# Ledger of designs, part 28: designed miniproteins, single chains, continued (5)

Each design is a single chain, and the fold is of that chain. pLDDT is the mean over its residues in the fold that is shown.

## One batch from the design tools (miniprotein)

Design m16950
Fold by ESMFold2-Fast:
Structure m16950 (fold): chain A 89 residues (1-89)
Amino acid sequence: DEKIKIIEDENASVEDYKKVFEELTGIKFESLPGMETEEDQKKYYLGLILKYLETGSYSITTDELLKYVDMDLKELRKKVVEELKKYLA
């Protein structure tokens, strides 16, 4: 699956993760003000994907946002892959 392949790729860009989110939800988001680093932007989109896969909602609270940004990028990516495999099964 192409979405799983993109998420597993450690060289995937912010735009790659954003594309996965847009393909899953059908929603196109503008730039995220207040996300200073590329890594934080990657974690934010991965967190949104994870929340959507677990709850069917892409609305995120400040507490959830901080939780995802504070996670290790590799750990967050792994969790998204696990949930995406269940979703696509």
Scores: mean pLDDT 74

Design m16951
Fold by ESMFold2-Fast:
Structure m16951 (fold): chain A 106 residues (1-106)
Amino acid sequence: REEELERAVAEVTDEDIRTLFATVGIPYRLKISKEEGIRLLNLLAMAVGGPFLPEGIPKSWLPRIAEATGIPLEVLEKIYNAEELTEEDLRVIVAGLKLHYERFKR
């Protein structure tokens, strides 16, 4: 699974990152607000069968998202705490989400 994630990260393009951000209605940037982070985490939670919670998902959901997508827990915690993300963090978020959707697509 780590090998699959590494391959998926290598295949992620800037367009893929922009598409993810456009889907959650946030501008493409490394520093996102707490509100933007809540929207991104809700997208990830919903993708793994979680509920939509507009005020924010509970921190207890972060390990479940990490298990389902392969996204490192540390990256999810950065989003939760509105910390500045790296370009590699954005690539791994897209890669994990793509791998999860590929398992859901026929």
Scores: mean pLDDT 75

Design m16952
Fold by ESMFold2-Fast:
Structure m16952 (fold): chain A 94 residues (1-94)
Amino acid sequence: DSAEGLQRLLDLYKDTLETVKELEEKAKASSPYEAAQYYERAAGVAYAAALGFRRAADDFPDIRDVALALAEEMEKLAEELDKKAAELKQLADS
């Protein structure tokens, strides 16, 4: 059911971006070491969402291309957040 698949993608995308935003806001209010922990958590959330989108691509063939595109977007977001966490950890050690 493509309608069910699309709703699943929209819900996962919205929830993921809202959670990442909340964690980034907490990071901005934190010390570098604490901020790194929030960015690592945000990266984990984005990575989990990417896996969810890849599962949706398998479950709903009619929306596979959209689901895989969202998975790639979340994987890229996770990489960017993980890099930011690593940079903040280096700053905290200085």
Scores: mean pLDDT 88

Design m16953
Fold by ESMFold2-Fast:
Structure m16953 (fold): chain A 74 residues (1-74)
Amino acid sequence: MQLSMDELVKQSEELTAEIRELARTLPPAQQARVEMELGAIDLTLRIGVLMNDKELVEKALQELEKLLEEVRAI
């Protein structure tokens, strides 16, 4: 079941901030990869918000959670 748009956006902002903070301490090659993936996810998130497409925003949130786990494994 879909959460509210405001709740999804808040969760995505918190996850993005955590990923960016972790990425600051990574080697340049890993940091570049994370930045590229964050850029793609952020674009998807922004499009979803602009179009009021909650399903697209939820998909972006799931991709952020996956990226966070990948960054922690480095």
Scores: mean pLDDT 82

Design m16954
Fold by ESMFold2-Fast:
Structure m16954 (fold): chain A 100 residues (1-100)
Amino acid sequence: MAALEENKALLRAAGAAEESLALLEALPAELHPLLLVVLRYQANKATASEAERERAREALREVALAALEERMEREGLPEEERRRLIREFEEEFDRVVAAG
């Protein structure tokens, strides 16, 4: 709870949309780390240079992928399913980042 509120305040200060912040409250807690990473990237995109945005994108993808892998391991998903989800995640992440 406390970490979520603090991250919401930081994202709001960085210019994140209220609709995006509302998604953090609507989603289960285990999905919050991934959504927070995406929202932080979108918020920083408006104020960062091109080089800074590219570095942030790579760092955020790695952190988000690590969080996804941790969740898949906790759920005991087989390796085939994990590889498919990772590929789908990377494809969707690139699409969402390019659109935002």
Scores: mean pLDDT 62

Design m16955
Fold by ESMFold2-Fast:
Structure m16955 (fold): chain A 74 residues (1-74)
Amino acid sequence: MTPEERKLMELEAEISLQIMALTIAILAGDWKGAAEYADELIKTSEKLKPLDPKRSQELIDYAKKKKEEAEKKI
């Protein structure tokens, strides 16, 4: 496994956990927590950009949309 492949796996694992946390927060009505997890997802997705720019942008767009939805309910 190359250092780049390892970094990609680590970022994808972190993204998966953040998406799960964001989804749970939304389902629980924790809009403040949802907005915070969406911000974390944006930051992690930005780190993915050099490795997978298309997936990075899709995740950033998704997270921004979820953050805006959550902030409207705070």
Scores: mean pLDDT 85

Design m16956
Fold by ESMFold2-Fast:
Structure m16956 (fold): chain A 82 residues (1-82)
Amino acid sequence: MIKLSEEEKKKVEELLNKAPEERLKYAGVTKEQLLHSLLQNPANRVALEAAIFLVGDEETLEEMRKLKNPSPEELLKKLLSL
């Protein structure tokens, strides 16, 4: 079971606050919805992938494209490394 520490929760919130509004509109989600989803279920692969694609740089997006069926733990580690 994946759990976020208080420090990791703050980091996710800070990262989502840096997401461009245009990317959020394109994805059809708000940063508040993504944060809520990740706090309720840190193993939510769709929310984790969306967060990484919203806040990641070009190198991060290239690494994500190379991953085949990444686990929620791998996605969370990638998000927290940003």
Scores: mean pLDDT 76

Design m16957
Fold by ESMFold2-Fast:
Structure m16957 (fold): chain A 70 residues (1-70)
Amino acid sequence: SSLEEELRKLILRRIGLELRRIGLEFELALLQSRPNPDQARIAALQAEIAALDKEIAALDKQIAALEKQL
């Protein structure tokens, strides 16, 4: 059904965002482990992670709404 296809697309998008988030968390950890960490880059990464968290939360709401229709 069209709902099943839409759900599949949202799940795949969510997986992509989760993988991106893991990559940013890893980069953040590496930067924070340095003796003189780049505070501007750390702040930028934290902001990007926060933006991804909001996008993932929005997708979770969309996925839950579609799952209830199946």
Scores: mean pLDDT 89

Design m16958
Fold by ESMFold2-Fast:
Structure m16958 (fold): chain A 67 residues (1-67)
Amino acid sequence: SDEEIQRLADEAVRRIEKELGVTLSERGRQALKEAVKTYLRLNPDQPLTDSVLRVLGRHALRVDDAA
């Protein structure tokens, strides 16, 4: 459901900030949430693994630095 996708996106921000020891800006948080939502919508039968989250988290950090 869209509510479940939103919940997983919000949790992904918390997980990445904790794992990488960083605090994302609002831009970085939005970039991560959108990337997670896109991943889940394109891969409905695939779990959001730690490996996938790390790739998406690095993307969010790059967007944060570029903005």
Scores: mean pLDDT 78

Design m16959
Fold by ESMFold2-Fast:
Structure m16959 (fold): chain A 117 residues (1-117)
Amino acid sequence: VRFETGRVLRADIEETMENGNSIRGSLERWLDAAGQTHYRLTLKVYDKDNNLIAEIRVEAVEDAAQRLLSARAEAKAKDPELQEKIKKRLEEIIANSASATELLVGVLELAREVAKE
């Protein structure tokens, strides 16, 4: 993905679960020339031995009134059953989100759910 003109704000995400599994990722936010806010969330879930369990990528666009205009999500997991479970939950989260904040919080909670298994 290429960033156009504008300042990209980045926040790194790191959480460790009691079972030793971890979530690592980043949230990027930028404003486009039309005044719409773009978000890109990438989350990787690792087991206690640092093996990748799942990766979730979400892109969202909201207007100046914080209304969600578009969202798309991708999920990859080594276990096909887990991958399908994540994809289904992402579709439900997108369908039930009115704002990018609601969407991003829902996706982070999904990643925590995956990490706690």
Scores: mean pLDDT 84

Design m16960
Fold by ESMFold2-Fast:
Structure m16960 (fold): chain A 86 residues (1-86)
Amino acid sequence: SAFEKLLKEFEEEAEKKLKKIEEILKKKGPKEEVEKIKEELEEKIELLRRYVEATGTEEQKKKFEELIEKIKKKLEEIIKKTLEEL
């Protein structure tokens, strides 16, 4: 479905952004670059949330929020692991 494609595309984009954050943190790169990527991800989440809330079924809204929680948890794990390796 079009909705499933949107979720897959968003998940792939989010995974790429998370990988970039991890690489920057491991290289002790600029915090400003990490914050910029986080901001871009948050903006995309907000836009998609508004779209899903306006057009989605209750089941689709649930699937979207579950994906967002998964992404947030993965980001927290990346940050935690990087801090433990420093």
Scores: mean pLDDT 83

Design m16961
Fold by ESMFold2-Fast:
Structure m16961 (fold): chain A 85 residues (1-85)
Amino acid sequence: SIEIGDNWRKINQGIQKIAEEGRTSTLKDGQLPMAAGFAIQIASQTGDEKILREAKRTAERASKSSNPTISEDGKIMLKKAEEVS
């Protein structure tokens, strides 16, 4: 629905901003793969080693999740972060 789409857009913008600020430690478990994805994208475009380190830490945290879907997504993001290094 339109309402769901608007809420999703707002959530994604918030996660992107947190990733840009290097504040991923404040994120909930389910937000970690998306935050890692944004941080990887920024690091790839800018060469920012600090953002790349935050991306790796965020992806690693996601990969250790007790939720199998989040853990699998985290492992995928961790591999992508290593490819940007």
Scores: mean pLDDT 73

Design m16962
Fold by ESMFold2-Fast:
Structure m16962 (fold): chain A 89 residues (1-89)
Amino acid sequence: SLADAIQAQYDKIKQAIENNESQEKQLKLVDEVTHELVDLLEQNGASLETIGLVLSQYDRIKQAIENNESQQEQLELIDQSLQDILSAV
């Protein structure tokens, strides 16, 4: 399902953070996942508003990683982002 595909992309970011991957690897993965999510949403006819939410949440997640926020805070932000996107589709 679309929801399962979205979840799988977010799980990639979550795993990189839980595994304490380098900041560079985490940021690269966030960029790759954001691109894949936008493509996935466009292929499934998502609104421009929903695509805008993904891009906005990309900025929030990127800032949390760049600011070296706690692992718990980063994971909570990712979980909230996933919930917001799943609620929009």
Scores: mean pLDDT 83

Design m16963
Fold by ESMFold2-Fast:
Structure m16963 (fold): chain A 86 residues (1-86)
Amino acid sequence: DSEEKAEKIQSLIVDVTEEEAKKIKEYLEKKLEEVFSENKEVQEIMLAIFEQLVKEFKKALTEEGIELAIELVKERLEEVEKEKAE
């Protein structure tokens, strides 16, 4: 259920220092390159959302939250590709 997953992701948003945000960004960049290596647009969108959350709210997703967000995006992209192929 995408709604339950989205609520869990929201609950994993935490206050971060600049140093913590840098470490989480490095983790996000690594995971995006591993999962979406051929989709630079998705990588840029995900990074932009992260940067905005840190810049405006001094908040970031935990590593668990990043994993869940990447999984949700991947599932949605696969669903769209499957619908176009069938």
Scores: mean pLDDT 78

Design m16964
Fold by ESMFold2-Fast:
Structure m16964 (fold): chain A 89 residues (1-89)
Amino acid sequence: SEDEKAIEAMEEAVRKKAEELGLSVEELKKKAKEALKNKTVEKTLLESEPEVQLILAAMIGIILYKEGNLEKAKEADKVLEKLAEKAKE
């Protein structure tokens, strides 16, 4: 499906960018989940470096999509789309 392909492309883009920055995808996923659980998404993003902000925002969107929070995932679509475009380059 189109949504599945978009999410797979985003996961690949996040993996590639995390590797470039020397970050673990699992660590990013854990940080994203903790921010969602504690309702500190905005604070966590603002406290991160700009490149890390983009990856964390994308990971948050991926998690929300997979957990069925489609409305919140749509709010992150611009960030996810930007990383997907970079994956094609």
Scores: mean pLDDT 71

Design m16965
Fold by ESMFold2-Fast:
Structure m16965 (fold): chain A 67 residues (1-67)
Amino acid sequence: SALLEGRWRFGQAVSQALQALEKETGADVEGGSQRLEGDTGVFEATVGGQRVRITGDLSTGEYTLEV
């Protein structure tokens, strides 16, 4: 259950961050690449010509957004 909860929370964090960026910039999300490596999730996309990366530690629940 904890692993499924971590993956679900990562998916929610990605969705919320992308929605916030779209609302703030008025631009659409272009592309999108997600990978999971053990306890680490990484999502990369482009919003308004800027590359964004969201990294989540599924074991600790810590998430970072880089623009």
Scores: mean pLDDT 76

Design m16966
Fold by ESMFold2-Fast:
Structure m16966 (fold): chain A 114 residues (1-114)
Amino acid sequence: DLVELLKEAREHVEEAVRLLRQALEDPSKRDEYVGQAILHLGEALGLLAKAARLSSPELREILEEAIRHIREAIKLAQQSAQDPVQSLAEAVRKAEEALRLVEEAYRLAKEEEE
């Protein structure tokens, strides 16, 4: 079910944003929060790839943009050991952009199913 895939993907991206923000606020647990955020973003990528295959062309474009932002967020989070504040702040921005796109895709998919 497309709607269920998008709902689960949204929840994973939302949790990743929360964890990345916690990594910025608490240097002592930064590696733990970053590791957990990367796992959630990875789960979201798998779900969004499945959703894209089930989607209309218009919805697929939105999901492909969300996937791109998530991939960049993962890369920035993985590079955070070298410049934690800058890399994690940018990772938060990319994850938040992806969250907005997934939420829009979820709304559109629900409207098409009703």
Scores: mean pLDDT 88

Design m16967
Fold by ESMFold2-Fast:
Structure m16967 (fold): chain A 96 residues (1-96)
Amino acid sequence: SLEELLEWLEKVRKGLEKIRDYAKEKGHTDIAKEAEDLIEFVKEVERRLKESGGTLEEQLRARILLDTALIHLANKAKELGYEDIAKEVEKLRKEF
C-alpha cells in the first residue's frame, strides 16, 4: 500500500542519513556525497507520491528506482574498499 511504501521510504532515508554521517566521520567524502544525493532522491519520491496520491504504477517505479540506486551505492562502496558501508546499504535494500 502507499502507507507501507511511505513507511519503508522513511526507514531507508533514516538509514541513509546514518550511512552518510558515518562515511563523513571516516573521511569517506565521496561515498558520503553519493548517500546525500540518494537521500534527496528519496525525499523527492516521497513528495511526488504524496502529491499524486501514489498510483500503483508510481509505487512500483519508486521501488525499482530505489532498489537500483541502493545497488549502485553498495557497489561503489565496495569498489572503494568501504565494505562496512556496503554491508549497511545492503541491509537497507533487504528491508525494502
Scores: mean pLDDT 85

Design m16968
Fold by ESMFold2-Fast:
Structure m16968 (fold): chain A 89 residues (1-89)
Amino acid sequence: IDKEGLVKTAQQMKADLAQAYKAGDNQKMADIAKKGGKDLASLVSDPDLAKKILDAFQKLADAIKKGDLKEFLKAAGELEKALQEALEL
């Protein structure tokens, strides 16, 4: 339900996360990622996909807090996949 809302929310989260990344505030990035995961998951009616989105954002937040670039890139890839699945008809 509300694919337009899902796309808008995802785009806003990406923009906020990118700004925090440019500022070098890892804690703020982690907080943005965690909140964004909850907001996006709430827009998804499929409970398995909603959990996948939440888990992907949690992994992203954890990687950001630790400054682990390898885990960050892996989590970001999983997040992109989960968001694409949420947008499929």
Scores: mean pLDDT 73

Design m16969
Fold by ESMFold2-Fast:
Structure m16969 (fold): chain A 68 residues (1-68)
Amino acid sequence: SSQDQQALDQAQAKGQAAMDKLVGPTKAARESADLPSGELSQLVVEATREGLGPEEVARRAREVERKL
């Protein structure tokens, strides 16, 4: 049915959007600072929640590295 197709399409779109939101911050953080996996994961989760751009993620990654 059209309703079932719409639900599937929406689920796929939401999944892809969620993955895209994680990939960008992860790459920005990894290119900007050498963080342990725990600190990297925390930063990526926070950046995704706050909708931070790559420059903001890079700045926060360097701040976290400075505190280590």
Scores: mean pLDDT 76

Design m16970
Fold by ESMFold2-Fast:
Structure m16970 (fold): chain A 85 residues (1-85)
Amino acid sequence: MKPVIVSESLVVPGMSLEQGQKAAEAAVQTARASPGVLDASARVQQLPDGSTTISVSVTAETEEIAREAARKALEAARQTAEALQ
């Protein structure tokens, strides 16, 4: 079966780079725990306006699995971000 990669991003206003890294770690762990996910990674970038961008990439056996895992990962990142504020 051909692996599929799906990437999604979240922008969080007023989040520090360190808080973004913790949120990204939660996202990667959530994605990797999903059935059918082969790999997951995340990137964190702080923008000049004080916003932080968290990008998650999920590799899975199907596009449906990859998209669902990416969505759950971003939700985990968002919840972690809100808990750190």
Scores: mean pLDDT 82

Design m16971
Fold by ESMFold2-Fast:
Structure m16971 (fold): chain A 62 residues (1-62)
Amino acid sequence: GDAEIERLKAEVIELAGQLGGEVTAKVAEHELDELEKSTSDKEELIRKLREIKAILQKQLGL
């Protein structure tokens, strides 16, 4: 639901910040807002957010 989307967005922004600092986190926030606006299906959006999170976690060695 909406709570899951907001949680995943926050987690992705935090992970992006860990990889590249505040500028990278702000770029990620903007890209995620655009992704949410362009994705009409909430389940598709959640799937994409989970995939992005997994990629960032792997890059951080998590």
Scores: mean pLDDT 83

Design m16972
Fold by ESMFold2-Fast:
Structure m16972 (fold): chain A 65 residues (1-65)
Amino acid sequence: PTIEQVERALVRMYLEGRISAEQASALGRLVRELGPELSLEQVRAALDKVGLSEEAKEALLALLS
């Protein structure tokens, strides 16, 4: 996925109350550091590092597949 796709998914999840503002900010920062295009594996690693719930990880990854 692209960084724009990941950031859009993060905003949506935040607005739906599925992720905190702190988690969204931390993930956005980590994703931006990885570059403009990311593998799903890189996104998953960032989600694990920030400590998202399993449900939130599944929902975000589904938005990016």
Scores: mean pLDDT 80

Design m16973
Fold by ESMFold2-Fast:
Structure m16973 (fold): chain A 98 residues (1-98)
Amino acid sequence: TVKLTIEQKIENGKVKITLTAENLGDDDFHVKLINLETGEVLGEVDVPAGKSATITVEDVEIGSRLRVEVTNKKTGEKKSLLFIVTEEDQTVTAEFKF
């Protein structure tokens, strides 16, 4: 099980996204944050079993669609979440079961 927390903060008219991935399982995971407007990988991190990791991205444009992709490194199974950047601060929490 991987728990995701995505936090959006607006500072000086620019958006900061903080993605925290908490791995409560026994398998290692890989997490990517992808900007669907550009196709660019904004950040990626390995989350070992029982650990947490954070990706922080600045200067994301309001209205951008971001994909969080979580990959189980043992099985290769992938799950994804869509996050849409809005004009206000927000926090989204999601849980992926593998």
Scores: mean pLDDT 85

Design m16974
Fold by ESMFold2-Fast:
Structure m16974 (fold): chain A 65 residues (1-65)
Amino acid sequence: EDERIREEARKYLESLMGEEIDDIVIEDGTIIVYTKGSEERIKELEKAAWIASIRFGRKVVVKKL
């Protein structure tokens, strides 16, 4: 289940952002999205993560690489 959710979350976030996600993992039911992007990119990704948290019913957090 976690592998399926990870892949679906990746596809969803990439569709919202219009580009590839640097990395994505699931730890203790939380979806963690990693980015090497700028502060501006992090803020956009945080907005997408909030939408994804509603869609997947799981916490989604953004972390800088």
Scores: mean pLDDT 81

Design m16975
Fold by ESMFold2-Fast:
Formats: sequence, structure tokens, C-alpha cells
Structure m16975 (fold): chain A 74 residues (1-74)
Amino acid sequence: MEELEERAKELEEQLKENPEDYWALVQLALTYLRLGEPEKARQYLDKAVEIAPDNESLRYLAEVLREQIDALEA
């Protein structure tokens, strides 16, 4: 659990330096999903897609992750 919280902190610091790093946003979304924070995961995932809307791999990954987020919120 501490490792996931430390990872989230590292990714947040990375985003302070580069707020348009969509992969850092995706990694942060995955980290919050694993921490059981689906609302935070959704926020970071949506921001990542907004930054890179033409990235097909990211759009596919976002669909899969949104399904997992929805399952946790249900």
C-alpha cells in the first residue's frame, strides 16, 4: 500500500514539471485505481485522453480502464 502511495506522489511531482505528460496521467490513474480511488483514477484518465485525443492506443486503454473504474463504483 505504501508503495502505491509513493508511486502516486512521484507521478504527481512529475506532472508538476510537465502537466501535459499523458503517460504520467495514465500511470497515476492506474495507481489510484489500484488504491481503490476510482473517482481520482477517472479524473486523471480523462485528462490524459484530452491531452492526446488522436492516440489510438491511449483511447483503447482508456476504454478498458473506464470499464474497471465503473466496476469499482458499481
Scores: mean pLDDT 79

Design m16976
Fold by ESMFold2-Fast:
Structure m16976 (fold): chain A 79 residues (1-79)
Amino acid sequence: SELEREKEYLRRLLEEFLANPPSEAEREAIIAAGRAAAKTEPQSPEELEERRDLVARGSIILALDDKENFHRMLEFIEE
């Protein structure tokens, strides 16, 4: 299902960030890219996939800096 695919994708991104934590500058860039992507209306399936990736990466970085958001993300992935 799409939900299971999304959980697997988020789990892999989380594992990548935990194995190689980004620098402060890299985190700011990832968050900014995610926010910009969230405001952009995708015009193609390829743009939709890129928006999903950028938003997911930004969300994970934000969750890593916030205990409550981190727990919510883990609960989503672990279900």
Scores: mean pLDDT 76

Design m16977
Fold by ESMFold2-Fast:
Structure m16977 (fold): chain A 67 residues (1-67)
Amino acid sequence: ASEEEVRRYAREAARAWAAGDVGAAAQHVSKALEAGRQGGTPAGRALLAGSDNAAGALRSAVEVAEA
């Protein structure tokens, strides 16, 4: 997966979370994590490094979206 793909899913997760859509946020985080595992990109590595639990994964997705 591409760095842009990881960043896109991270942005979608952040937007869903800001809108209060926890289910959509969780789905987008899962897609971002899967893209991060496949691509070995800087955004993917940053996301994975913060993703030791569900809350960490969401926080890392927001940070990737803002970068």
Scores: mean pLDDT 76

Design m16978
Fold by ESMFold2-Fast:
Structure m16978 (fold): chain A 74 residues (1-74)
Amino acid sequence: SAREELEAAALDLFQGDIGGAQYHARKAAELLGVSSSDVLRAVREAIDEALAEGIVDPKEIARRAAERALERLG
């Protein structure tokens, strides 16, 4: 699903796996009918928001980032 691909992209991006993040962002983009650059931007902004809220667990950051990115892109 788009949410699962966004969560994987967010986790990879947060952990510094640029290649993995690009792969999952492209898959999310195909499912949502948007560009992969729009997906990566939405995910980056959502990660920054999760960090600003004081979330420290990488998996929780990824879940929150995926939810917020999906709201912006869908």
Scores: mean pLDDT 86

Design m16979
Fold by ESMFold2-Fast:
Structure m16979 (fold): chain A 74 residues (1-74)
Amino acid sequence: SEDDILKAAAREMARAMQEGIDAGLSLEEIRARLEELRREFVAKHKLSEEAVAQLDAFLERLLAAAETELERKA
């Protein structure tokens, strides 16, 4: 189901964000990794417009969290 695919994408994106922060990547580098994962999931699974919107909203939330964490480390 698309719900299962979105949950898998969310886990992969959250993991990539955390690994990027731990590795000392910039917000721009973390964004690029998350956007790459988003493109891969959308293309491989032919996600609906609604599923893409949910994935995009989740990606934005992850980037906001990463930005906050990186600002605290600066």
Scores: mean pLDDT 85

Design m16980
Fold by ESMFold2-Fast:
Parts: structure tokens; sequence; C-alpha cells
Structure m16980 (fold): chain A 65 residues (1-65)
């Protein structure tokens, strides 16, 4: 349903933002994360986020901007 899709998309966007992404785009089973990574802590946070998305069954593509 449209409600389930909105909840899913919103959840993925929130999780991406928590991982440090400035923009999150969704296409099929793929999550595209756009992030500016300047510190080791930010890189570790992003890696944890990518691993979490993959564990949920998504493909993940990271673009460093």
Amino acid sequence: SSREQVIRETTLRVLGAEAGAERVELEGDTVYLYAKIETEEEREGMRAGEEAFRAMGYKVVLYEV
C-alpha cells in the first residue's frame, strides 16, 4: 500500500541521514547514499550504516561528495 511504501522510504531516509548521508535516493532494492566524509568517525558511521542496509537486504551505493 502507499502507506507502507511511505513508511519504508521514510525509515530508509532517516537511517541514511543518521549514518551521515546528506541525501538518500531509493531505486528498487538499491539505496544510494550521498555523503561528505571528512573524519574517521564519519567514515566509521557510514560503514556501519552501509552494513546495516545490506543486512536488511538492500544493495548500497555510496557517493562521496
Scores: mean pLDDT 83

Design m16981
Fold by ESMFold2-Fast:
Structure m16981 (fold): chain A 98 residues (1-98)
Amino acid sequence: SFLASVQRILDAFAALTGRPELAARWRRLIEEAARLLEEAERESGGDGEEALARLLAGPERAVVEEGLRLVELLLRAQRLAGTRDPRAVAEALVELLE
């Protein structure tokens, strides 16, 4: 699953950087943003753009923006790595944070 893949990447990132608390915090933000988007999409009849617009107009804006920013960072790391291997993606993530 997506969240399981995120966990494997963040576990590798924690091991590489010695920052397990940061990895755990990022995992929680991504999970919460994903949950909020899923709930809003159900309320919007599956319209992801409407769901996102509603969340960004409401009290959950900060959590959703932060979670989406972290997901975008992970996707950039995966593209830089050229593979879905969690260790290689975590190494690319460290490079992006230089």
Scores: mean pLDDT 84

Design m16982
Fold by ESMFold2-Fast:
Structure m16982 (fold): chain A 91 residues (1-91)
Amino acid sequence: TTLYIPDELLLEILREAGIEKDALTEAEIVSALLKYAVDNKLLKYAEDGTITINLKDTKLGELTGKDEVTVEELIKAVFAHLEKYGEVVVA
């Protein structure tokens, strides 16, 4: 399992999503960001079923530099603000 350390801005967003950890897995980060989007009513639904996230005037918008992203684009942008902490390998 790979652990990541968020930068200060991403860490503030994760704290607002209820995360108190300093090192997180990819799944924990993604789940926290989706919870943040739901709790702040940022999700938009397109006619083709595509889900987008409205980041305008949010800390996450400041982090990504974008006003609207797909879930995939959000994950890619956020991972630019993460450092690998370590991996647990079972021999």
Scores: mean pLDDT 77

Design m16983
Fold by ESMFold2-Fast:
Structure m16983 (fold): chain A 86 residues (1-86)
Amino acid sequence: SELEELYKKARELVSLLKEKIKEAKKITNNHPEVIELENELNQALEDFSRRAPDVRTEEEAIALLSELISKLNNLLEKVDEIIKKA
């Protein structure tokens, strides 16, 4: 289903981001920009976890997951740029 595909995509993006942030930390020697990006990831995940229990419809679930995926994609672009410049 669409919901299952979005959930899988979000999970894969989180895993990828965690690995790329780990790489960026090593190559930049824990530059503040990378630490800030990790904090933004943690905040996005905390926001999702806090809001998820209040979801009552499939449309609300799709909207919440789509919002998370959008945030994760923005963070992915930022971490890729950091790695490319290092």
Scores: mean pLDDT 89

